# Designed miniproteins, single chains, continued (4), part 103

Each design is a single chain, and the fold is of that chain. pLDDT is the mean over its residues in the fold that is shown.

## One batch from the design tools (miniprotein)

Design m15566
Fold by ESMFold2-Fast:
Structure m15566 (fold): chain A 89 residues (1-89)
Amino acid sequence: MSDEEKEQLFALLDRDGDGVISLAELNAILTSEDPALQPAKNLFDPEGNGLWDIDTEKLIERADVDGDGEIDLAEFRKLLNELDKEKAE
């Protein structure tokens, strides 16, 4: 996934446009069965590795450096980079 695709995904998830995604917003997308959110879910796990069948709070803890339950662009890029590494196997 390119840096531009990561920025586009972040913009899609950033409800307020303030440059931060809340834990609640990200969890709602990853656990939602809403077909409108399927493109965002596919970008997190396009290979269907079952990453969203794990505890989403644990997944966020991997990226949340500040431990405040909010994800900035840098933390979000780190999360996607870890998912890209799993895909590269």
Scores: mean pLDDT 61

Design m15567
Fold by ESMFold2-Fast:
Structure m15567 (fold): chain A 61 residues (1-61)
Amino acid sequence: MLSLDEVEARLEELMADESASVGELFDAIVELATRLSDRSPEAQARLGELFERVRARVAAR
């Protein structure tokens, strides 16, 4: 299981890799979300913010 900080760090690395395909980014987000150990509303809100940031980065490509 991953902490929220580990999920954030991994998503930042993936978003920085411009060679990663859109599908690879979304697959990685889904996998990281299922591995998140914190199920609190606060963690879910932060995870939602990360999803929106990835979506914005994908749309900017």
Scores: mean pLDDT 72

Design m15568
Fold by ESMFold2-Fast:
Structure m15568 (fold): chain A 68 residues (1-68)
Amino acid sequence: AMEKAREEYFKKVSEITLEAQKKITELNERAKKDPSRREEAQAEIRKVTQEALDKISEVMEEYKKALE
């Protein structure tokens, strides 16, 4: 039970983090090549970051419940 909960927690957090990091990196590189895209990239980065934090918080609560 605890092993499964840990594996699922790690997998979900890794997936969320990798997806967010990839998107943020692409947006930053785009903004570096085209400064006119900077405001657009910053808005999207904020959205990606917030979505990732919300998802991680949900996954953490699931893991916490599994440990109780």
Scores: mean pLDDT 81

Design m15569
Fold by ESMFold2-Fast:
Structure m15569 (fold): chain A 83 residues (1-83)
Amino acid sequence: VTLTPEQVAALYEAMKKAGVDPLKEKLTDEERKKINEVIKNSPYTPELKATLDPDGDGKIDDDTLKAFIKQVKENPELLILPA
């Protein structure tokens, strides 16, 4: 899975708002649930919501989280919105 810069920024903001370390490599089920509640209650696009939870099981897809962490580590400027 490859995330757009906008998706990376939105997920980073959601993690911070949930009180979760956005660079933590292993998230607990409780931390994932907090992030998903922030996303669910935020005016994010349906596309972003579908990317973060494609299975609709109420938690972020593991592949999406791994892609986020990898992309942020390889390009930390993705955490800054381009415009």
Scores: mean pLDDT 64

Design m15570
Fold by ESMFold2-Fast:
Structure m15570 (fold): chain A 82 residues (1-82)
Amino acid sequence: MKEFAEKLVERAEELLEKAKELAKNPTEESLLEIEIIEGIVRLMLAILKLLAPEEKEAIKKLEEILEEIDKLRKEVEEKLKE
């Protein structure tokens, strides 16, 4: 499970970097992509908590990544309202 948890964190970090790039040029399409990324990371976190609740460090890292993506999504939503 440790290797699986590490791979989920690596994938989530890659998705966070993609979300950061999408947030630089806010469009309705980029917002939809960030929402999809957030959903994927949320699912990864749920799966990890179910299958490997002992992997507390990886769980914490996924929660931190998810919080960063949520902030990026909100920033894009606000820019689209302006």
Scores: mean pLDDT 87

Design m15571
Fold by ESMFold2-Fast:
Structure m15571 (fold): chain A 58 residues (1-58)
Amino acid sequence: SELEALRAKLRELRARKLRLSIEAAENVNDQEKYEKLKKEIYAVSEQIRELERQIAAG
């Protein structure tokens, strides 16, 4: 079902966000790497929020 597909995507994005957060913590002293990772975390967080809204609506 569409709902199952959305839940699967949500699990993947949450795992991605966790990995990016760990990598950001490991690279806090690398300004360029840290800033890039922060932007990726923000983008993934937005995707998570949107998927959560779709799941709640569906």
Scores: mean pLDDT 87

Design m15572
Fold by ESMFold2-Fast:
Structure m15572 (fold): chain A 80 residues (1-80)
Amino acid sequence: SEMVKKLEEYIELVREGKADTKDQLEAFKLMKEAFKDTNPSKGDKLTEEQLKALELEELLLEKSGVLTEELRKLNEKLKK
């Protein structure tokens, strides 16, 4: 599907460290779209789009988490 292809493109960009802020924002938008068409009557089964969106989210959170931890350590050092 088109959504899966787009998500895969952004996963590659994030994985290679080539995703800038604009790419990250567009990736977030695609993740929202992947879940916007969610049918709750489908139960616990996720679509391919949703699985790719979760993979992309995990990569983005990993980079964000690293930044947050680094900033926390810097603040602790600056504080005392």
Scores: mean pLDDT 65

Design m15573
Fold by ESMFold2-Fast:
Structure m15573 (fold): chain A 80 residues (1-80)
Amino acid sequence: MAVEYVNKAREAIKQKDLEKAIEYAEKAIKLVENEELKEQAQKAVELAREALKKGDEEEAKQYLLGAIALVLKDKGLTPF
């Protein structure tokens, strides 16, 4: 379930649809069980939104990849 949203977020990043990537990342974060990882991932997505608002797509992408990595860590998976 969370992995499906992670895969959709990654595909959106690849297509440079960062708004959609943020939406899927948020859906994945709702499924995070570890409270510390969830809090860190939420902050990363907030920073991605702020970067996108400034027009910094590369910074937004970096924060989104960080949020995705935290979601995968919660599920015992490695980010690649």
Scores: mean pLDDT 83

Design m15574
Fold by ESMFold2-Fast:
Structure m15574 (fold): chain A 82 residues (1-82)
Amino acid sequence: GSMLQQLRRQKERQLAKEMLEEARRLGAITDEEYEELMKLIEDPDTTVEDFFERWDEIARRSDPVRSLHLAVLRTIFRRELE
């Protein structure tokens, strides 16, 4: 039902925020990339898929170390949603 969808969306948003904070702490993203991704999380008109599309774009443009950190965090998020 709509209530279960709202609860799932809230959980996905919370996990995305936690992963974004961890990526920033690890130096895996720039401050500009952090602000961009945070705006996507806070925008009610965007989806978690839009967030990860941008995340994957950033990972592809990043150096190998940053790209690896972003890939690991994305894998953890997927497992937490299983």
Scores: mean pLDDT 81

Design m15575
Fold by ESMFold2-Fast:
Structure m15575 (fold): chain A 66 residues (1-66)
Amino acid sequence: MIDEEEVRVAMARIMIAVGMLIYERTGDKEEALELIERALKVVEDLSEEAQREVRELAEEARRKIE
């Protein structure tokens, strides 16, 4: 079972969600983008499917921040 991959994807998703909450409540674009970047880095060595899932969420979040 690939529990480590699933856990890292979950961590990345949480990081993106936290970044969006920071942006929505404080307007801190730089801190939000830093968390999104770190989320992408957390999954960069995982499967293409895992990377795609996180990348799609990151793209949506970046669009809302811009």
Scores: mean pLDDT 81

Design m15576
Fold by ESMFold2-Fast:
Structure m15576 (fold): chain A 77 residues (1-77)
Amino acid sequence: MAEEEQAREDTLAIVERLRSTGERLLADPSLKELGEMALAAARGADTAYRKSSPKSANEVAKMALERIEQELARYEA
């Protein structure tokens, strides 16, 4: 029970982080594509949260966050 609640909270935190990141990146025209990717990742993670088990949703959200973090690292390099 507590572990499932933790997974749900972690997934929601990732969704909000992806959404906030996407909104910030969209403010910069040079980062528009990355911002759109982050918002799409947030929508995908939210869908998984609503339609999947807490564990599966958390795995999807973590994978989406890792991809966006890798893309951000590419732009900073």
Scores: mean pLDDT 81

Design m15577
Fold by ESMFold2-Fast:
Structure m15577 (fold): chain A 65 residues (1-65)
Amino acid sequence: LEEKAQEYYEKSLEALAKKDYKLAAVYYTIAYAYEVLADPSASPELKEAARKLLEEAEEEIKKLE
């Protein structure tokens, strides 16, 4: 999970470098969701919100790709 967060943070930065701000925002959202899911101190409510954000962001990527 931590590795996935890092992967999507890197993809977000690459998209920013290419000035693709929409794609960068989506990748950043995915990275944040994985970071929350990997955090043992995150509340169950926050982890549930992170799962929903991840699902929504994955659908957004399908539209951008």
Scores: mean pLDDT 80

Design m15578
Fold by ESMFold2-Fast:
Structure m15578 (fold): chain A 82 residues (1-82)
Amino acid sequence: MDELIDRIAEELGATEEEKKKIKAQFDSLRKVAPNPSEEAVRRIVRLLYESIKAKKAGDLDKARELSMEAFRIALEEYQKEK
């Protein structure tokens, strides 16, 4: 799983610091959905990366919206297993 997150983040052009933040946030989401699909992982990592970029640009509202969307995807993955 960590290898998949690393690969997706690298494809998006994330720095080592951004990749570390993506992993930390993704670990929090794994508490909700421990076994997300590869497509869900790709969507979540992209949203977390966009959120980090928005925060760097000073758009805190957009950063929060993107992080919340990543959480919604994690909840959808959890519900699909039921």
Scores: mean pLDDT 78

Design m15579
Fold by ESMFold2-Fast:
Structure m15579 (fold): chain A 76 residues (1-76)
Amino acid sequence: SSETTALVAQGIRDEANNLINQGVSLKNQGNTSSSSNIMSYANNALNAVDNGDLETAMQYVSNGNSTYNSSMSSIS
């Protein structure tokens, strides 16, 4: 249903905004390259969801999460 689609889209937006917050955290820790990449994935996900491309948006969120996890594994 359109209602279910709207809920899925909102979930993607929430996760993309979480990635933006994680990107800000990484930048504050001096990891500007991972921050830039995560912010790019988050913004691309938001753009994709605005265009109704939920599959592409989910891929960008997944890529952002993978980048964040890799960056955390590289700290200290």
Scores: mean pLDDT 85

Design m15580
Fold by ESMFold2-Fast:
Structure m15580 (fold): chain A 79 residues (1-79)
Amino acid sequence: DEAARRQVEELRRKAQAYRINAQQAKENVKNALEMADRYKDDPELTAEYLKKAESGQRSLKELEQRAADLTARADALAA
């Protein structure tokens, strides 16, 4: 069924959009971790950057979870 196939394609396209957005969020987390590594000799600064990375990672995880959910739904419909 062409309509069912297009529905699967739409879900996969949405999942791809979330994955791209998640990768952009991942760059922000990577930056915070790089700063933490740069300031390894200063435990207090390191802790502050790690806390910033934690917040960023939570947002990233939400985007990745949405992408995974859409992918699972597409796979279920395609089965």
Scores: mean pLDDT 87

Design m15581
Fold by ESMFold2-Fast:
Structure m15581 (fold): chain A 79 residues (1-79)
Amino acid sequence: AEERLRGLTQAASIATLSRAEEISKATGIPVAELEAARAELEARLPPLSAEERALAASIHPLSEEEDQAAAERLRALAA
């Protein structure tokens, strides 16, 4: 359960970061930093199935506040 929840949360974060240009415009975080954070998360995650990535994309509308929090947290993980 915990591993599954962590995987879904990280998949959602990766799906959010796939819109790096939109998040960069909203949060002011450079696109390059968001892309680096996404790549680092993908490298650290267990392999995600195409189905899990599609599921993450389907939960598309995170609130603007959650998008900002996710981007900041992912930057911290990349650092």
Scores: mean pLDDT 58

Design m15582
Fold by ESMFold2-Fast:
Structure m15582 (fold): chain A 76 residues (1-76)
Amino acid sequence: MEKVERFKELADELARLVREVIEKGYASPEEQERIERLAREAEKLFEEIKAAGDEEAVKELLEHAGGLQAELAALL
């Protein structure tokens, strides 16, 4: 469960930063670097969770990420 919780934390933080960038129309170099770093960390954790074979955890993360993606898409 630690990896699942960490992924949700990273996904929430990433979505928050992306939302701020969309709303203001630009990203500073520091913001872009942070977004890239968080996205890479989240991707690694997601692959580790998938590799563990926990289908319920994968479903939960996909639903969580889908909700965040829908929120961000509504801003575009």
Scores: mean pLDDT 78

Design m15583
Fold by ESMFold2-Fast:
Structure m15583 (fold): chain A 77 residues (1-77)
Amino acid sequence: MSKEELLEALKERARKAIDALQPGESATIRVPEELDTPEAGRELGDFVAKLANERDLVVLPVLTSSGAIGMITVMKL
């Protein structure tokens, strides 16, 4: 699987996890090492931020030493 395919698969998993959240629930999305780049982190971050704006979510990213996103926790208000 290419990095682009991995990122799209991760976005789809993130969307499904977020869509399944009820008020007060949270989900943690782990970013695979193959996507441990600042560019992939920015694209994933932008995607999750867009979903959050549409769904009243709180988003908490955890950065890696490379400046990428290693983990995102989302909570539905």
Scores: mean pLDDT 75

Design m15584
Fold by ESMFold2-Fast:
Structure m15584 (fold): chain A 71 residues (1-71)
Amino acid sequence: MITPDELAEALAEIWLGITRSEAKYMTPEEARAMIAETRRKVEELADKLGASPEVRQRMLADVDALEAEIA
């Protein structure tokens, strides 16, 4: 069965994938705003599912990587 950690990471990956796809058609300013909102949602998801600190750090690192890609 899927663990809370695996579920949190999988859902975050789906959201990041959607954000990356949409950001391709946005201005850099709009893309940054969407990424900031995605970061907030990822943090809320990690908290709600009780993700481990290690998984939370990986999820947020993926958001940071996406932000750097668009900058």
Scores: mean pLDDT 80

Design m15585
Fold by ESMFold2-Fast:
Structure m15585 (fold): chain A 66 residues (1-66)
Amino acid sequence: SKNEERMIEALRRSLTTLFTNAKVPNWQELVDQLVAEARKRIEAGEPISDAVRAAVTRALQIIAEH
């Protein structure tokens, strides 16, 4: 849906900002992986908000381990 596309684009932008601000060197690959995971979760019937929250939570965990 158009709403799903907008939310995924917003997620990609947020993840890019989080990883680049934290100076994670492989940020582009991580953003692509987390966005792909969020899309799979939505396709499996998970609410968009829950899939987005899971991706952001995972990004923060990666940054904490950096």
Scores: mean pLDDT 88

Design m15586
Fold by ESMFold2-Fast:
Structure m15586 (fold): chain A 100 residues (1-100)
Amino acid sequence: SLVEEIRKVVEETEKKVLEYLRKGDLEKALKVLEEASRRIQELLDKLIDENPEVAPLAKKILELMLELIIKLSEGKLTEEEARKLFEEIKELLEEMEKKL
């Protein structure tokens, strides 16, 4: 399903971002987040076209992705905060799957 594909992108992105944060490679972490955000947006847009009722959850996911990007660009994203924000995104994906 599209939700499963989005979840896979989120999980792979979380792993890479946490690895780069641990290494202090903020530039690579930011690039990974920006590329993931574009891919997630494409998949969410397709999902909304098929199921308009998920649009509010999709908006929240994109807002959390943007928060990750902004905090990272400001040098304020800790590993703990990144884990928390990715967990919130995964919870929203579970809610989205229940509506389908």
Scores: mean pLDDT 89

Design m15587
Fold by ESMFold2-Fast:
Structure m15587 (fold): chain A 95 residues (1-95)
Amino acid sequence: SSKEEELKKLQLAQFILSLRVRFNANDEQIIDALGLLVEGKPELSEERRKELRDEIAELKATYLAEVARQQSELLKKHNPDLAAKYEALAKELEG
């Protein structure tokens, strides 16, 4: 269903943003983390790495800023420092 696709997209976006905000992870580190979840292996094929890189790039262009703002709002009361990091990342992604 479209709602199941929306949920998967949201979960992927939240995972990417969490690694960026909490660990300052670069795109290659995020690809490695996603590969472990998808394939259960420490090594990814170059073809699969390209697919994940393209997916991350599409999410950055269309969706990550919105999800980052949502995470900032949810965290403001209990973790204002982390909320500020999500807000700053959202503004960076909005360009």
Scores: mean pLDDT 84

Design m15588
Fold by ESMFold2-Fast:
Structure m15588 (fold): chain A 105 residues (1-105)
Amino acid sequence: SLPLPKLSAAEKLALELSSLIAKGETGELKVEVTEEELDEEELEELKKLKKEIEKEIKELGITLKPDVKIESPVPEEAEVIKLLADIYANETGDSSFKVEVKVHV
């Protein structure tokens, strides 16, 4: 399993996606969180995590991509959240769910 970053939006999304998988449900997920501004160390860790996730996705051959809308002031955070949604769609075999994430800093 992939390590989650210290991002409340990513953690909340992962929990909601896991809940949908457990219930066998598909639908629209809306996640809105307020996070503290990332410091330089956290941003660097996030960039490293993104590279690790991208490498794993390439090796797994993920083909299913859900409809994902992400609003975050940090582009790297938005990219990581989208990659997590792609992974969950591939694990479930279902890309019919929709995800909307809004991050406030």
Scores: mean pLDDT 68

Design m15589
Fold by ESMFold2-Fast:
Structure m15589 (fold): chain A 62 residues (1-62)
Amino acid sequence: LPAEEIKRLLRRALALTPPEDEELRAALQEALGQENPSREVLERAAAFLRSIGEDEAAERLL
């Protein structure tokens, strides 16, 4: 995926993340500031997106 599309999907995941999930929010905010987000954070974002029914977005992120 182009970096811009990865950043768009990460921004979507962040917007949908509950405020009480501080660890996930922090990880996504950090990833958005990185030129090359880690595979681990992309997998965490994808797992979250799948948990809320955003299966297509999760597949595209991985």
Scores: mean pLDDT 80

Design m15590
Fold by ESMFold2-Fast:
Structure m15590 (fold): chain A 87 residues (1-87)
Amino acid sequence: MKKKGPIVILVGSKEEAEKLYHELSNQNKDVSLVLNNPAIGGTVEDTFEEAIKTAKEDSIVIVETKDPEKYKKEALEYGAAEVIDKT
């Protein structure tokens, strides 16, 4: 059977992350954003782990990163069903 968990999408820029978030939200998808901006409360690492662990099985987590290999491995360990690299 398919692995249960959210779909994680890795993107290389904040602008691409926000664009994808708006496109998927307009399709009535359950979508969350993890941006590489520690000023918005918490570290990227803390927000990334929490977003994946608390996400619904069929939800989408969009992650802005310059290091997709690191976040791809961690996403699967945190319970992501699939990781899509668009960086």
Scores: mean pLDDT 71

Design m15591
Fold by ESMFold2-Fast:
Structure m15591 (fold): chain A 55 residues (1-55)
Amino acid sequence: SELEELAEELARVASRLGRAAGLAARHQAKYAIETLSEEEAREALLRGLRSAEAA
C-alpha cells in the first residue's frame, strides 16, 4: 500500500542517521499505520520523512 511504501522510505532515509534512527522510524511508522486513520497516518509519515530528510 501507499502507507507501507512511505514507511519503507522513511526507514530508509532515517537509516542514514544511524541504525537506531532507522529502527525507531520503522516502529513509529508501524504504530501510526495501526493506530491512526489512513489520512492521519499519511500525514505523520510525510512529516517524519520531511524531518529525516532535513536532518
Scores: mean pLDDT 81

Design m15592
Fold by ESMFold2-Fast:
Structure m15592 (fold): chain A 68 residues (1-68)
Amino acid sequence: GEEELAEKALEEADRIGVRGVIDGNVEEDFARAIEVLREAKKSIKDEKLLEKIDKAIERLEQARKTYA
């Protein structure tokens, strides 16, 4: 369901983001992680899940600025 889709997208985004920090490819990997979350939002209608994903996107955007 939407809950599983949101959870898997968040897990994948975290994994990509961590890899970006480790290998120094922060900008590209964080952009990819954000795209994963944005794509998941298109298939989700639950307001609580959308809020959770939006918060994750905001954190990734902030992290990109910090590690740039």
Scores: mean pLDDT 78

Design m15593
Fold by ESMFold2-Fast:
Structure m15593 (fold): chain A 111 residues (1-111)
Amino acid sequence: DELVKLYEEASEKEKEEAIAVIGYYRAKLENDQELLEGLRKEYPEVVALLEKPPEEQDKEKLERLARLAAGFILKNDGLKVPGIPEVLKEIAKDLKAAGLEETAAELEKLA
């Protein structure tokens, strides 16, 4: 799987950022304010990127982090974890809003 390979070949920092992306969308779906605040403190750049309006998006960084998050999920059988398919759908929604329709479709197909 190309997404799993992309994640495995990523830097340790990018791997941590990919996990933070998953945590961000889980926190929002579960209304977990404590988790969301923790992510803002530990990964402020990731949270700021994900909270950017679509017209201001860093499309290349958003696309890369989304694909890395999907790769982490696939590598760890994460689709069997409750709420993770919903996380992938929310990531895909934000990708579509930013004009990244192909990558959004790739993630939606996984969910």
Scores: mean pLDDT 85

Design m15594
Fold by ESMFold2-Fast:
Structure m15594 (fold): chain A 87 residues (1-87)
Amino acid sequence: MPLPMPPEGAVPSLETLKGAFERAVATYLADYEAGKISAEQALAALRALRDLLLQEMERLGVPEEDRRAFEEYAEELERRAAAKLAA
């Protein structure tokens, strides 16, 4: 599966990864509001993306502190998305 990050010779910054996840949240919420996907599908997709990005960060040697910061940020965005999807 192609990733939205350059795969060769580049370690993506924490800000780049946060931005990618934030854009995915916005996209899935927009798709939900347009009736294209269910709330369950949106949350499942976000969780799968978080897990994929964390695995990729570990593969690329991103520092543990940055991986933890990303995980905490992604979990916070998932909580906010879940609250909006439940409304």
Scores: mean pLDDT 78

Design m15595
Fold by ESMFold2-Fast:
Structure m15595 (fold): chain A 103 residues (1-103)
Amino acid sequence: SPLVPQSGTPEQLEAIIEALEKIKEEAREKGSLTRQEVFDIIRENLDDETAAMLETMMDYIFAKYGTKAADGEYVLSAEDLERALDALIDVLKKNLEELKKKE
C-alpha cells in the first residue's frame, strides 16, 4: 500500500504514530479536518524529512477519501479520517515491533 513508508527508523515511526494520534484527536474535537489543518499538525510535530514522508501518505488519503470544498481545499470527516488513520497506525505499529526485534 502507498500509505506505508518504505523506510524509517524506530524513532521516526514512533513520531509518525504520535502525530497520527494527534490528528485523530483534533478531528474528533472539530468533526472534520482540511488537508491544510492536517499538514499544519504534521509540520508542528515532526522534523522536515519525517513530515514530508507522512504528508505524501496523507495526500493519498485525501485524494482517495476526501471531499473537495468550493475553495479547492480537501476535507475529511472525523469518522472517515479515524478509519484511514487507524488502519495506517496498525501497520506502522507492526513495522515498529519488527524493527525493534532486529536491534
Scores: mean pLDDT 80

Design m15596
Fold by ESMFold2-Fast:
Structure m15596 (fold): chain A 79 residues (1-79)
Amino acid sequence: MEEELAEFAREQAIKSGAEEAAEDVAEAVRYALLGDLEKAAEYLQRALRKIGEEASREEAEKMAVEMARLAKALLEKLK
């Protein structure tokens, strides 16, 4: 289930024109679902940098928390 959401996020990044960030987005989703918000934030910072954006560690950590919350809600609805 976590792997399926990570794969979906990767495919969506590719379709949105952010192919270079796709693997970093997938890893961020995986770590967020596993509860490793620090690594999720690190991968989010990498993904943002690849698309020309910058985020502080604190901002990336907040994004990782929101991503984990949303992803868990989506997983519960898909059961």
Scores: mean pLDDT 76

Design m15597
Fold by ESMFold2-Fast:
Structure m15597 (fold): chain A 61 residues (1-61)
Amino acid sequence: SQVVPCNLNTILEAGDTVIFLDGTGNPVTVVAEEGQTCKQVLEKNGLDTAEGMLSTTIVKS
């Protein structure tokens, strides 16, 4: 599997996995929908986008 950097405007593909730390530092894994950005995933999960970018990993399908 390919790991790519999470920029706030990185376009995700269906089946990509996004791994981030929630507001309490717990790892959370979500499956991306086609056309979502990293920024949208972080915002949808209530995270600060600048801080979240540093702790977020994308695993390509």
Scores: mean pLDDT 76

Design m15598
Fold by ESMFold2-Fast:
Structure m15598 (fold): chain A 113 residues (1-113)
Amino acid sequence: NLKEKLKKELKELLKEAGINLKEEVIEEVVNRILKEINPEVIESLDDITLKKVLVLSFLKLIKSKDLEVLNSGIVIYKDKEFILSQDADDKEIVDFVKEVSKELEEELKPYLE
């Protein structure tokens, strides 16, 4: 089941970055991905690209007037720029999530267990 696979991948990826999301938040992120992207396209993505989609979709869910998330992998928060490289490996994706989440600490609280 694609939905269950996406929920598991997102949960494991964020847990690796030290983020424990509420189950309802994981559900909402995955539901938004499935609404915005054709399932056949999602299933055709390589593992690294899928992880990037999951991370950016999670960040887009966070309600903040100071946060801008671009599909290119550029994330802007309070004039600070974070770049998720197109060539990022698994470790670099996790490190990116750690850095952005540290900056968003207070704004993330409503989404965490």
Scores: mean pLDDT 87

Design m15599
Fold by ESMFold2-Fast:
Structure m15599 (fold): chain A 80 residues (1-80)
Amino acid sequence: SKYPILSLDSRSRGEALRELARRLDLDEETAKAVAHYVLQIEEALKAGDEATADAYFARLRDVLGSEERFAAAREWLLAP
C-alpha cells in the first residue's frame, strides 16, 4: 500500500503507532496527539479531503518539533 500505517487494521495501526512513539521517545501527551492526528489524516484521505489531510500533517510536524522526528513519522505514514 502507498500508505502502510493508514492501510493497517485498527490493531496493527495501534501497534505501529506505539512502536513509532517508542522509537522517537515521545512523551504520553505527544504520543496521544500524534495518534489523534494520524486518525484524522486517515479519515480525510479516505474522504478525498486532501486539504484537511495537509492541515493535520502540518499539526503533526509542529507537535513533533523537529524535521528528523517528522521525517520518521512520515516514513511510517506515507511509505517510500
Scores: mean pLDDT 71

Design m15600
Fold by ESMFold2-Fast:
Structure m15600 (fold): chain A 83 residues (1-83)
Amino acid sequence: VEEIVKALEEAIEKTRELIEEGRIPKEVGEEMIRKLEEAKRRIEEDPSKAASLAVGAALYILGLGIDSGTVEEAREIALLAVK
């Protein structure tokens, strides 16, 4: 569980970096961070769902990347979230 939470934290940090570099629009990156933070909070409430919540967040982020044209950036974030 702690490793999954750390993976989500790394994904959040990477998303902030990509926003700062202008590689993801701020509004899209903030929505990605919101979803990762939501997954992290829900894992604290129910650790048994940690893996499914992390995967769900990763899939949502990939969807945002497809819609915004930032697929490679979203894929990088999603892969960090499911480590």
Scores: mean pLDDT 85

Design m15601
Fold by ESMFold2-Fast:
Structure m15601 (fold): chain A 79 residues (1-79)
Amino acid sequence: EEFRKRIEEALKKIGMQLVAENEEDYERLLEALQNIAKEFGLDDSASVEEIEKFFKKLVEYRKQGKTLDEMIAEIKKER
């Protein structure tokens, strides 16, 4: 719960927000982001600033046209 709130706060700080037409899509996106963050080494102790830095990197990959699978592969490579 607390980690989820920090993820939402970090996204707001970078000028991005989870946009979904319904609650189900929103939950799915948030779950995927939490899973990716854990794979990158972020956990419940991660600060909003650390999460912000992580998501800025993901947003940059997304803007480059990378798919979700490619982003996950890049993140795993950095571990």
Scores: mean pLDDT 68

